# Ledger of designs, part 82: designed miniproteins, single chains, continued (5)

Each design is a single chain, and the fold is of that chain. pLDDT is the mean over its residues in the fold that is shown.

## One batch from the design tools (miniprotein)

Design m18846
Fold by ESMFold2-Fast:
Structure m18846 (fold): chain A 80 residues (1-80)
Amino acid sequence: TQQDVLQSVLDQLRSSLDNSLDTIRQQTLLTGDWQTGYQTSSQVYTTYLDGTIQIRQATQNGQDPQPILDQTQRQMQQIV
């Protein structure tokens, strides 16, 4: 169903967020650079929120959210 597709896509995006934040946390603990860690985490989280909004809008309009998921995941990976 459309609801199951939406939930699956959002779950995948959240998993990507969790992985990115874990990577940033580990890097911050190793370097002690809390300022960079905070800034990078903020950028990743903002990208995640924007992606979530776009995915919900695409699904509401009957469009495939997969390209938005793929783009958002790539953007998050580039930030980390």
Scores: mean pLDDT 88

Design m18847
Fold by ESMFold2-Fast:
Structure m18847 (fold): chain A 81 residues (1-81)
Amino acid sequence: MSVEELYAKAKALAEEAARIAAEARALLADPDADAVKATAAALRALGAAVEAALLAKKLKEKGAKEKAAEIAKLAGLEKDP
């Protein structure tokens, strides 16, 4: 994969992870929300974030450190994966 392809894929996953994590937090804050749905959303967010982090690590390995940092920030991972 090119750096551009890798970045695009990682960015999409990081944005998805952030969106699902926000939904999970909203569900946990809602007293009428199903706790099972909240947990399922949190697990989906974690999966997407882990995949994004692995792609960010590969971007960093290819010398695209700035792009890797952007992906980590989008996924809510502000520290080295």
Scores: mean pLDDT 75

Design m18848
Fold by ESMFold2-Fast:
Structure m18848 (fold): chain A 73 residues (1-73)
Amino acid sequence: SVEEAAEEIARLTGLRREAVRRVLESGDPAEILALARAIVEHEPPERARRALEIIAAQVEDEEVRERILSLGE
């Protein structure tokens, strides 16, 4: 669920669970990609990659999913 995804991302990154949940629930590609970029910039690569996989699993648009996952490469 989005709630479980937001909780796991918050645990990995130290970001506020509620803030992550609202971004994921928005379904807005720009907000979701901004979240993904912030995670890549501030987290060690291994934790960032795990968080990006969780974010990508919440996104139905394949192009957006691929863009998210590519940020972790």
Scores: mean pLDDT 86

Design m18849
Fold by ESMFold2-Fast:
Structure m18849 (fold): chain A 75 residues (1-75)
Amino acid sequence: MKEELYELALRIAERLLAERLKRNPDTPEELVARARALQPVLARELAENLEEYEEALKLEAAPSEHARLWEEVRA
């Protein structure tokens, strides 16, 4: 289960970053590269603190795509 949650959390982190970049094209590439390097760490934290990150996800990005991916993590 934890491995499955980690994989789903990693996919969520990637999609959140992609959506952020679409909305904020002014984000420096160097910052983007660092954010991608942190995705494994963020995915691990998300998988371990599922409920806490559900609230954060709803606050930061509540589009249908992210909501659906979040439901997969909770399942």
Scores: mean pLDDT 62

Design m18850
Fold by ESMFold2-Fast:
Structure m18850 (fold): chain A 70 residues (1-70)
Amino acid sequence: MDAKRKAIMEKAQQDSKDSREALRLAENGLRGTPEQAEKDFAEAEELGKRSERTKEVILALVERARAEFA
């Protein structure tokens, strides 16, 4: 039982790290130059896709960030 709980906790921690990094990159893109913004948004999008529980939310936020920048 404990090994299974540990695996769930580790996956949740990794998901949180990926989601946090994706948000950081999206924010950096909004503050940067157009060329840097596109790179940061693309990287945030890839990190967001790796999240099982927050993928849709992260991708929607990146899409809105791109729209605000355009």
Scores: mean pLDDT 71

Design m18851
Fold by ESMFold2-Fast:
Structure m18851 (fold): chain A 81 residues (1-81)
Amino acid sequence: MLEEILEEAKKAYERAMELAEKLERLNPSAKKGVEKMKEEAERRLKEAEEAVRKGDEEKAKEYAEGLKAIAAAAEDLLNDV
């Protein structure tokens, strides 16, 4: 279970970073928002990895869901471009 949660967190992080890079290329005026989104995604991934290391499944799942939410927000922003 913990390995699955970590895998989901990493996939969501990769998706968020990919979408953030596309947003920055297509809309340079969004650079500040994209930078903050990347920082938040990086922070959430580190928190998820630490929760997995500590065996805290509840926290790991919470942070993985947070990363999925960041990726979804990036998709919404990209669709508006």
Scores: mean pLDDT 81

Design m18852
Fold by ESMFold2-Fast:
Structure m18852 (fold): chain A 117 residues (1-117)
Amino acid sequence: ADEALLEAGARAAADWLAAAFRAGGSAARATALPVNTPDERIREAARANLEAVGRPGAVGIAASGVRVTDDAIEVRVAIARRQADGETSEQLGPALLDRADPTRLLGTEFEAVRPVA
């Protein structure tokens, strides 16, 4: 079912991004949200995850499945980061996962995570 793929894609995207930020030395907390969660709720969940970490270099991540295509699962991802000056930066954008293997990231607009070759 497409819903199961969308849920798997959201979880995979959240886990990939959290692992990438942790490998860079950041403390990251990530959440997979229900399919087709509105953008503002995805941002709010990412901010809540950032606040729950509660330390400098913290990252909050939230992901929601959007749609399945013939080749990919499209996921909407929000990333909230605490900068050294205490300002919070936010990003919202697509991540694409392989439909045949949702653990494989195909592409994202977030430079923090590279597609697996």
Scores: mean pLDDT 78

Design m18853
Fold by ESMFold2-Fast:
Structure m18853 (fold): chain A 61 residues (1-61)
Amino acid sequence: SPEERIAELLAEVEREMPEIAAGFRALVDSLRADPRLSPEQVLTVAEALLRREKAEAAASA
């Protein structure tokens, strides 16, 4: 489900990118609080943001 996938993404960020984990969780919580967004849309935005952050981290390694 989208909710399970969001939980997986949050766990991945906490494991791989702990410096942004609190901010990322706060952003996801804000998206989930928006009644205009479906869980699927929240997941899509969260995945896009994480892909960008992971690409930047990989380029810096």
Scores: mean pLDDT 79

Design m18854
Fold by ESMFold2-Fast:
Order: C-alpha cells, then structure tokens, then sequence
Structure m18854 (fold): chain A 73 residues (1-73)
C-alpha cells in the first residue's frame, strides 16, 4: 500500500508499520474514509511526523467513532 511504502521510506520499523496498518484497518470506517485518513497520515509522514503523531491521529479517529456510536440518531 502507499501508506506502507511511505512508512518504510521514512525509516519506520517493521513492527511500527505493522501496528499502524493494523490500527487503521481495525477502525470502523468505510474504505473511502480510511483512504482520506491515509492521506492525512501521509502528510504527517512527509512532514517528519513520529509514531506518536500517527498514533495520536488514529486514537482521535477511534474516539470520534466511539462518540458517534453512543449518540442517538
């Protein structure tokens, strides 16, 4: 994937890459929403972002999903 290639080129460990991809894949989002989030992560990586920066973005998205599930329609 483009995300995996960007993480590899930026020098992330294989363990960190696997964790980031797994965390993204496990989010309860549509493929188009995951693609949008991937573009946000690519921007962070290209700007010299760290694992902490990426995991913070993923954690915020997980929290947004959780909030949507508890708010009645």
Amino acid sequence: SSLQQALEQAGFSQGDIATIISDLDNLDLSQSEKEKLTQELLTIISSGGTVIDIETVLGVEALKIAVKKVVPA
Scores: mean pLDDT 81

Design m18855
Fold by ESMFold2-Fast:
Structure m18855 (fold): chain A 73 residues (1-73)
Amino acid sequence: KEELEKRKEELEKELAKNPEDVELLTELAQTYALLGDYDKADEYGLKAAFLLQDDPEKLAEVEKRLREAVKKA
């Protein structure tokens, strides 16, 4: 839990510098899902999906990563 909280803070700081970074948005969504905060996980996941709307292969990869994180939470 402490590692996930620390990871969340680091990702939020990096996202503040790069607000449209798909990898940072995806990792934040996964981290929130693992913490059980599904509302925030959905918020960041949807932002990543919106940025990938023209890249179906990468969008599928992101969706898989988020689904696995929810299963582990």
Scores: mean pLDDT 79

Design m18856
Fold by ESMFold2-Fast:
Structure m18856 (fold): chain A 73 residues (1-73)
Amino acid sequence: MQTLDPQRQKSQEQGQLVTQLVNSLVLYHQAQQNGDTQTAQQHQQVSQQLEQQLTPDQVEAGRRSADSLLSLD
């Protein structure tokens, strides 16, 4: 069982970071649509920090998920 395994912790952490990236990207686009430039810049910085902690594949998956949630092409 993977209850206290370091590999499980890393997998859960990366999954949480991907979820946070998706949420930050969604909030960034919503802030831009609302004309809230300061909030948009803050969420952009958060998403950039999260991208540094994720693999390129996870970043792409997160961006695609955010795009799907926003119904963007």
Scores: mean pLDDT 75

Design m18857
Fold by ESMFold2-Fast:
Structure m18857 (fold): chain A 64 residues (1-64)
Amino acid sequence: ARSAEELALEAINAAASGRVDEAVAALLELKRRGEDELVETVLAWIRQNLPEEVYRRIEAALRA
């Protein structure tokens, strides 16, 4: 089983590679585990370090 830290790194790596669906899947798994603060930390990192379009796509998918 993947740790919460491994899922957070997977989400960051997927987002940086433009693999939005994989990033969303990792973030949804973190939310399912109750890791809400870690999800917010990862989203803040994406918003600060990656193109705004990538952040918007991930945020929209998480709202669906």
Scores: mean pLDDT 85

Design m18858
Fold by ESMFold2-Fast:
Structure m18858 (fold): chain A 85 residues (1-85)
Amino acid sequence: SPLDDVEAQTEKFLQQLKDAGYSDEILKVAEILGKSVIDNIRTLESQGVPDDVLRTQGQSLLGQLQLDVVYAQQNKDLLNKILSS
């Protein structure tokens, strides 16, 4: 189902971040955002939204999750670089 696909992709993304050695702070942000994505798709599915729409929305939310985590990591690296100067 679209919900199962989003859950699996979210878990895979979180595991990739853990395996890559991301900080506990970034992992916590990613977990909170990932739960929000899953809860959003679950709510839409419970309202009878068609599977094709759920897949499109799921892809959009997963893309936004990945982008938000990248921006959070990039900003933290820039701050650390400034502080080490």
Scores: mean pLDDT 82

Design m18859
Fold by ESMFold2-Fast:
Structure m18859 (fold): chain A 95 residues (1-95)
Amino acid sequence: SEKIKEAIEHIEKAIDILARAAERADLEAEVELTMVIMSLSVIKQMLKRGNTEGVVEELEKIIERLEELAEKYPQLREELEEAKEEVEKAKEALE
């Protein structure tokens, strides 16, 4: 599916942004960013297997989490907002 492929590409971009942010982060922020990366990686694997059920809802939770992290870690706000934009585009591709 073209929509699934587009969603995966946006998820991969979000993972790359968060991984780069984690390299500049303190230990607490690195752990929280790694948890988000793991969640996105699971969603990516579900999509690669053609499983779309509940994915939009899980992406919405990740968007909310990235907003919370941007407020908690203002030094990472730019990267977290960029990652959020990519997750929003992944969600939009599936709708």
Scores: mean pLDDT 90

Design m18860
Fold by ESMFold2-Fast:
Structure m18860 (fold): chain A 74 residues (1-74)
Amino acid sequence: EKLYFRMTASGELTPIARSAYEKTTLYAEAEADSPELRRAIEELTGREVERLRLGLALDPETGEQILLVEATLK
C-alpha cells in the first residue's frame, strides 16, 4: 500500500490524496531513508514504513518549497 504526504518548510506533515501527488510537478526526486519522517508516518498510520520517495516542489500560492512524500507501507 502507498500513502502520500505533503511537508512544509516548517516541518508540518499533512496526508494528501494520490491524485494531488500525481498532479504536482516535482523538480527533484530521490528515494531516501529519513528516520524522523519514517517515525512521523508510522505514528500517523500505525503501520511500518518499507520505503520513502521524496520529491521537491513549489507551492504555487506561497512560492515556498514543499516536500512531497510517497510512503510504501508493509
Scores: mean pLDDT 77

Design m18861
Fold by ESMFold2-Fast:
Parts: structure tokens; sequence; C-alpha cells
Structure m18861 (fold): chain A 64 residues (1-64)
């Protein structure tokens, strides 16, 4: 569901920051979470999760 997808994205982002992972690795891990969640999400929820993930990546890229 959406909540579980957002929690998974948040976990991936926190782990990437803690481990100083590349932006490319973070994007790949987020894409994997979204792909696994896609069959369980409505189009709107998928779009929302994608936008939230993109914002998280943007903030990290801005700080790097």
Amino acid sequence: ALVETLEAIGKVVKEAIANNESIETLKKRIDEVLEKSKPSLSERDYHFAKQMADREIEEIEKEK
C-alpha cells in the first residue's frame, strides 16, 4: 500500500545518507521499491510516491 511504499522509500533514503551512497545507487534502490509496489498501488498513489522520491533525491543532490 502507499504507506508501506513511502516507509520503504524513507528507509532507503536514510540508509543511503548514513552510508554515503551515490545518487545513482539511491535512484536504483528507489526504482526497485517503486517497481515492487506498483502492482499494489493506484495510479495516483504511484505518482505520489514517485514525486516524493524525486523530491528526496533533489534535496540530497542540492546538499551534495
Scores: mean pLDDT 78

Design m18862
Fold by ESMFold2-Fast:
Structure m18862 (fold): chain A 87 residues (1-87)
Amino acid sequence: MELPQELKEEMAKRAAELAPEKEAAQTASFEEQYQVALKVAELLREMAKKAYEAGAISKEQLEEFNAQLDREIEELKKLLEEIKKKE
């Protein structure tokens, strides 16, 4: 399910605050870039949980959003594993 636009905008703003870490990762290993992505996902999960606690989203919206993040992180993990196999 789609999250409210205001929540999505706040999430984007908060994720942008981590942008310097992602930029620094350009000179880092793929493993380090993956770790930055995990930190962003954790931040977004906490924001969604707080929105649910505040009554701004339903439990179904929270669960679907977390499932979407899980799928995105698993995709990045598969890419990292393919890179490791080539080493």
Scores: mean pLDDT 73

Design m18863
Fold by ESMFold2-Fast:
Structure m18863 (fold): chain A 100 residues (1-100)
Amino acid sequence: SAAEEFALLRGLIVAEEEHTIEELRRLGADESVIEAEERLLKQLRAATTAEELLAVLREAIGHYRAAAEKYADDPELRAHFERAIAGYERAIALLEELLA
């Protein structure tokens, strides 16, 4: 069912974001980056519809593009943000299929 598929996809996205925060802490990301990710995690957990989740993910990609540019001189952090963008673009595609 669409509701079960949404719940599973949201759960996977939340788990991936929790892992992202742990990885960013390991890489020594500054506190402002960690706080932005924790805010995103809160928004992801609060999304109750596919449309709400899509809006959060689209906004998050903008955040990650800005972060990748800001940390261009840190290849590990830059690569991490570029992987996050690719992951969220895949999640958006799956959510758009669920809404079709």
Scores: mean pLDDT 84

Design m18864
Fold by ESMFold2-Fast:
Structure m18864 (fold): chain A 80 residues (1-80)
Amino acid sequence: SEEEEKKRLEERREALEKRLPELSVSREEALRSLEMLELLEKYERGEITVDEFIEKVRELYKDEPEIAEALIEAIRKAEA
């Protein structure tokens, strides 16, 4: 259910934040990776369209356009 999915995503964020001091990675980068995973899971379930997925990836990796474009190309290739 949507409630179960939201709880799972919140638990993942909490677990990630607890481990941040051990990972030597910025909180922003860790959360970005988690959001990308969440978007991929929603896309696989058919909850968002390919266009919505692509738009959100561009927003999420706005500061790293080369990574954004590589991910978008991978998504488009998988849909072709």
Scores: mean pLDDT 73

Design m18865
Fold by ESMFold2-Fast:
Structure m18865 (fold): chain A 93 residues (1-93)
Amino acid sequence: MDEELEKEIEEELEESEAVDPEAVELLRRALEGTLSDEEIAALTERTGNEALGLVLRVLREEARKGKNVIERLEAIEERLREERARRAEERAR
């Protein structure tokens, strides 16, 4: 469910060779259901990335309905942590 959008954003982050801590925080807040419409709109307007705004809205709505928000949050955190470690190792080679 919206796996394609999540993967597209993940690949874009990989191409930039950096994981943005602000993006991690926004994803975390979306999963907690605390992210506001104003914050999503501001991010979408500044970045021009409508897909990111859509993903954040979907994650926020799912979080408000779902009971496993913490599990989803942990999965995203672990994935981003692994990506940072992988990038650091690649830079060392």
Scores: mean pLDDT 64

Design m18866
Fold by ESMFold2-Fast:
Structure m18866 (fold): chain A 106 residues (1-106)
Amino acid sequence: ASSSVEVLTLPNGKRIGVVEMEPGQEQNALNLMIAFQDEYDAFLVLGREEYPELLERLKKEISKPVLYLVVRSEEEKREVLEQLRQGRLPERAEVVVDTGLDEIFS
């Protein structure tokens, strides 16, 4: 498994880096977000379970808003990404880093 960053552009022009994370790829996900944080206005991390150690590291290392959400299926992932495309904050997302979040979502 490998982590990747996909760009999703909101209706207001803000760019969300979508990071899909597989178990055992927490460090790779963190490294990608650190490396690319200036290219995105915010991040959405999609995981299969909770990763408390990763969430604590994100709070320390990332200065952009970071949302975390557990997705159990490809269908659930599509629903979350569709909410973002409509400019909506996904209802189930945990706010891990809130810095400037109000400037991203209206």
Scores: mean pLDDT 80

Design m18867
Fold by ESMFold2-Fast:
Structure m18867 (fold): chain A 94 residues (1-94)
Amino acid sequence: DAEKKKKIREALLEGASAGVVVVGGAAMVVSLRKEGGDRELVERAERLIEEASKKITEGDNLLISGTDIDKALELIKEGKKLAEEAVEIAKKAF
C-alpha cells in the first residue's frame, strides 16, 4: 500500500512536469505559425506534441483506473521525452 502510493505520487509529479513541457511546446508552435517559422520543423514539432499528449493521457487513464501503475509511469515518461524533443525542434524553427 505505501509503495503503491509512492509510485502513484511519482507518476502524478512526472505527469505534471510533462504537461508543462507540452503546453510550452504548443505555445511555441502557435508563435512559429504566426511568425513564419520553418514549416517542416513546425509540422514535426506539432506531431510530436500531439503524440506526447496522447501518451500522457493514456498514462493518466491507467493511473485513474489503477490497472497498471508501472505502465502508466512508462507512458508518461515517454510522452515527456517526445514533448522535450518537440521543444528542441521548435527552437530550431525560429
Scores: mean pLDDT 82

Design m18868
Fold by ESMFold2-Fast:
Structure m18868 (fold): chain A 76 residues (1-76)
Amino acid sequence: MPSIEELKERLLKLMKEAKDPSLDMVRLITTASLTITGLEFNEKYLPDTPKEELERLRKIAVELIEEVEKLLEEQK
């Protein structure tokens, strides 16, 4: 399970690699960014948030990042 900082670093790396991102790629990057922000907000706002829910949000963020990675590889 990657940390929020690891997810942010991974997303920033993808943004740097996306020289000419497609609209679909921009949408996925935006959705991943919002998901990471939501996870961070939950940790700050609701410290009693169940660990299972935080893990689910992390999994969603990872899956979105992996879709962006796949699109970047297919465009090369």
Scores: mean pLDDT 78

Design m18869
Fold by ESMFold2-Fast:
Structure m18869 (fold): chain A 88 residues (1-88)
Amino acid sequence: SPEARKEARREAVLLGAEVTVLEMQLYLLLKTDAPDEEVRRVIARLEGLVAELERLRRANSDDPDIVAYLDAEIRRARAVIAEARARL
């Protein structure tokens, strides 16, 4: 339905915004030599968001626009996680 599509796209944008917030938080923690435990907590939150993005992607596999957006956000989040882990 149009309403279901609208809600799915809204959820995708909100999850993408949360990835951006956590990416900035993680880079700030790394730049300020924050304790490893704090860095690991943000990584765990990003991993949870990746799982939610992947769930939303599977639920909306028939919408190419949302799939493309979610694939980009998943790739971005995974790259950030990998970079952060490499610094631990």
Scores: mean pLDDT 88

Design m18870
Fold by ESMFold2-Fast:
Structure m18870 (fold): chain A 57 residues (1-57)
Amino acid sequence: AKVEKVEFEGEIDDSSQLPLKGEGYKSTKSGFRLSIEDYKKLEDKKDLISGEKLIEV
């Protein structure tokens, strides 16, 4: 419950679509699930998030 304005958590947790459950991203993009530490830094820099996890392809 630390997702305040970070879409990263909202998008990743939102439904099990191909991007997350496809394993293709999860296997290569661990950032698909930014931990509390990562979400904290990304929350400070929302722009970096897009480049960090990529999400939504």
Scores: mean pLDDT 40

Design m18871
Fold by ESMFold2-Fast:
Structure m18871 (fold): chain A 55 residues (1-55)
Amino acid sequence: GAIQTATATLKKLIKDGEDANAISEHGIKILKSLGLSADDATTVSTSAVSELSSL
C-alpha cells in the first residue's frame, strides 16, 4: 500500500545520506505523487518517519 511504498522510499533516501528533516518534506511530495491528498500525505509521512526513527 501507500504507507509501505513511502516507507521503502524514505529508507532509500536515508541510505543515500539525506537529512531526516529533508526526508520528511520529500515524503509528503512523494506521497502526493502517489495520489494522496496533502492532509493524508502529511499523516502517512509522519507515520513513516516515526517508524524509521525506531530503526
Scores: mean pLDDT 69

Design m18872
Fold by ESMFold2-Fast:
Structure m18872 (fold): chain A 103 residues (1-103)
Amino acid sequence: MEHIKEIVEKMRSHPDAHYFKDLPSSSIPGYNKFIKNPMSLDIIEKMIESGEITTLEELEEEITNMYMQYVALYPLDSPVFLAADRLYQEALKLIKEIREKLS
């Protein structure tokens, strides 16, 4: 649990985090068609607080769900998508580092 909170705090402190604090606009074309489980950093934090995310595996799944929204909604060369990719790669790195310490 403590490690999960640390990862999310580091993600929230990332320079690109401001794009992911809230959900993508539901006005974006394709949102309702492609986004089945809306996800943001604020929702991930609430899921940790409620006990819905208790493992690194569950955290990685929800971070990936958040990232996949940007893959579905934004061009791959857009500033927003590039920010999403940077944040996602940093999150995966942090999860890997903590898993290595726990093994």
Scores: mean pLDDT 79

Design m18873
Fold by ESMFold2-Fast:
Structure m18873 (fold): chain A 88 residues (1-88)
Amino acid sequence: SEKVAAFLAEAAKLSREELLRLAAALMLAAMLLKAKEEGKEIDEEKLKEAMEELGISEEEVKEFLETFSLEELEELYRALAERINAEL
């Protein structure tokens, strides 16, 4: 996907701490979209608590959900996780 490639190119400029936060936001977006596709209920209160703890805004997650498909979100999360692990 051209969107995925462009996003990964921009992510290449981020610090490790920024990459970790971004990976967490993408993972949450992917989990939310997958839960909706599977007809699973989401505990919105627990989700909000997790987002606040990680410093992730509701707007960031919403932008990812509006921009990427589930497949693209999972590809992005995997690519960032592989990059983060390579630095460890």
Scores: mean pLDDT 77

Design m18874
Fold by ESMFold2-Fast:
Structure m18874 (fold): chain A 63 residues (1-63)
Amino acid sequence: GKLYRITVTGTRPGLLSDGSLLPPGTVVTATDYRTLSDGSVLATLVDGRRALFDPADVEIEEL
């Protein structure tokens, strides 16, 4: 399947579904991502966790 590299490039961390944070400078791999109605990016990571990002704080690259 397609994979995506998500880099936290902004000053705000990403928020994981378990309540932990992905700090600025973090790089994660996702199996899927979508844009929510409020403009937020919701990604499903390769480990099955979900991560929520502000689109201004991330770069997404298809691998």
Scores: mean pLDDT 86

Design m18875
Fold by ESMFold2-Fast:
Structure m18875 (fold): chain A 74 residues (1-74)
Amino acid sequence: MEEEAKKAVEEARRLAEELARLAADGGSPQEILARAKELGRVVREAVERFPEVEEEMLRIEDEAVGAISRFGRA
């Protein structure tokens, strides 16, 4: 994997982990939305530049969405 692609994957994982923690800890809806948008942007840009990370990036995004969904249901 190219070094830049690897760094993009690591950044996406870090953002997903922060987003999951924020959702679990009862963070503000505005912060959760902002973090989710940033993660989506990082994923899209990385996939466009490095097609080889598409599957991994989509898994990271799906995991983050799953975490939000679990804490968004009453």
Scores: mean pLDDT 77

Design m18876
Fold by ESMFold2-Fast:
Structure m18876 (fold): chain A 93 residues (1-93)
Amino acid sequence: SEAHERRIAEERRRLEEEIRRFIEELREHLLGRNPEEEVDELTEALERYLLALIPYRIAAREPDPARRAALLAEGDRLLAALEEEERAREAAR
């Protein structure tokens, strides 16, 4: 239903903002002792990973089995894409 789609979209925005704030705080903490380039690489990688976990976090609270299955499949696809991008990045170095 439209109401369920709206609820999921609102949960996604809230989790995305939570992750953004966490990454900003972590970056500030790390910059005192580490080179900026290394901090940027680490925090960007962690942010992408945490964003890919959002579908699983929403699925954990989803009562509908079909919507839950779709969210789990979305998370699996996002993690697979990150793994492929990391392999491509390593091959380019």
Scores: mean pLDDT 86

Design m18877
Fold by ESMFold2-Fast:
Structure m18877 (fold): chain A 85 residues (1-85)
Amino acid sequence: SMEEKLKEFKEEAEKLLEKLKELGVPEEVLEAFRRAVELILERTKLPEGEAVPQEVLEEYQRLAAIMEKHKELLEKAEEKILKEK
């Protein structure tokens, strides 16, 4: 069900956030990640086929810019997370 998929997504997002926090990722990146998760969840409430509002698209672009700014740190964090699998 959609509710089960959303629950799984939230649980995985929370696990990733905790791992990133433990690795010392900057708060700016953690906040951007939390906001991106919120936007994804809010989008699931929109009717299928409805266009994403321009303001939301612009917010996605701002969040993407924050992630790009910290790309090297995120790549190092990803490598550490993958090693612990």
Scores: mean pLDDT 74

Design m18878
Fold by ESMFold2-Fast:
Structure m18878 (fold): chain A 94 residues (1-94)
Amino acid sequence: SAEAEEALAEIARQLEELRELILRTRDPSLLEQLRASLEFWLSQVPEGSEIARLLREAIALVDEAAASTDPAERRALLERVVELLLEAARLFLS
């Protein structure tokens, strides 16, 4: 549907921005924005879906990254979040 295509285009755009920002900055507002976006998407998908599972896992990793004081751990957690979101986007298109 047109709404689904628009939603996916926005997700893809945000993921590209996050990839660049994760590599260049440690701004905690980015994690807050990401968490809010994931909560919004979770609210729009069926509770028992694989996409919902991936989004819940991503939210948990974002919370873990926000609590971490190790820059290497934070980067690894955020890279995993991006991987989960790309998987969710692919499933949404299939």
Scores: mean pLDDT 78

Design m18879
Fold by ESMFold2-Fast:
Structure m18879 (fold): chain A 89 residues (1-89)
Amino acid sequence: MEEEHLERAGEAIAAGDYAAAAEHLRRALEETLARLREEGKEAGLSDEEIEAARAALETYLPRAIEALGAGDLEAARAYLAEYERALAA
């Protein structure tokens, strides 16, 4: 279902409907957070790695989604870069 929400977000972005894209991304984030511990454990991640992923998701993705919904693509991109940096390398 996260994948479905991400696909719909991509379609909305292509159509220039950033408010719809933000809504789909918010749903994807909520589903990711709900499954994060279970999926992280299945992937062999430590509790510390799972907590770091949760912190990055909760810190940067809501800000990116809010910026996207407001049509601020540069701010959205900046928050996504912070998220990727927190999870690298």
Scores: mean pLDDT 75

Design m18880
Fold by ESMFold2-Fast:
Structure m18880 (fold): chain A 118 residues (1-118)
Amino acid sequence: SAVKQRNREQLRRGSEAASPLGLLFQQYVDNVDDPARTAALRAQIRAYLLGLGIPRDVIDAGLARADALIAQARASKDSVERTRYLYRAGRVLGEVAASAFPEEEEVAKGAIEGIITL
């Protein structure tokens, strides 16, 4: 009971920390074909991740990985393939957010899960 309650609270903390990223990423997905809007949203995502205390090199590496996946989504003519690339990009951003919680597995898990909203 106590362990189950603690795990729920840790997952919730991670999800809440990733919630603004989930909202920004949803706006990014909704506007994925608008280069000006997506550039502004990418800058907001980066600023939020910096605010979590994540090292700049970790953020920039994660954003570069997400950019490559989003480029594959934009190049895809298959809606299913496009969705898979966007989902993978969201997971990469969730993993970056999770790096703010290196010793808290359940909090890190909640952060990853909190980004996966398309």
Scores: mean pLDDT 78

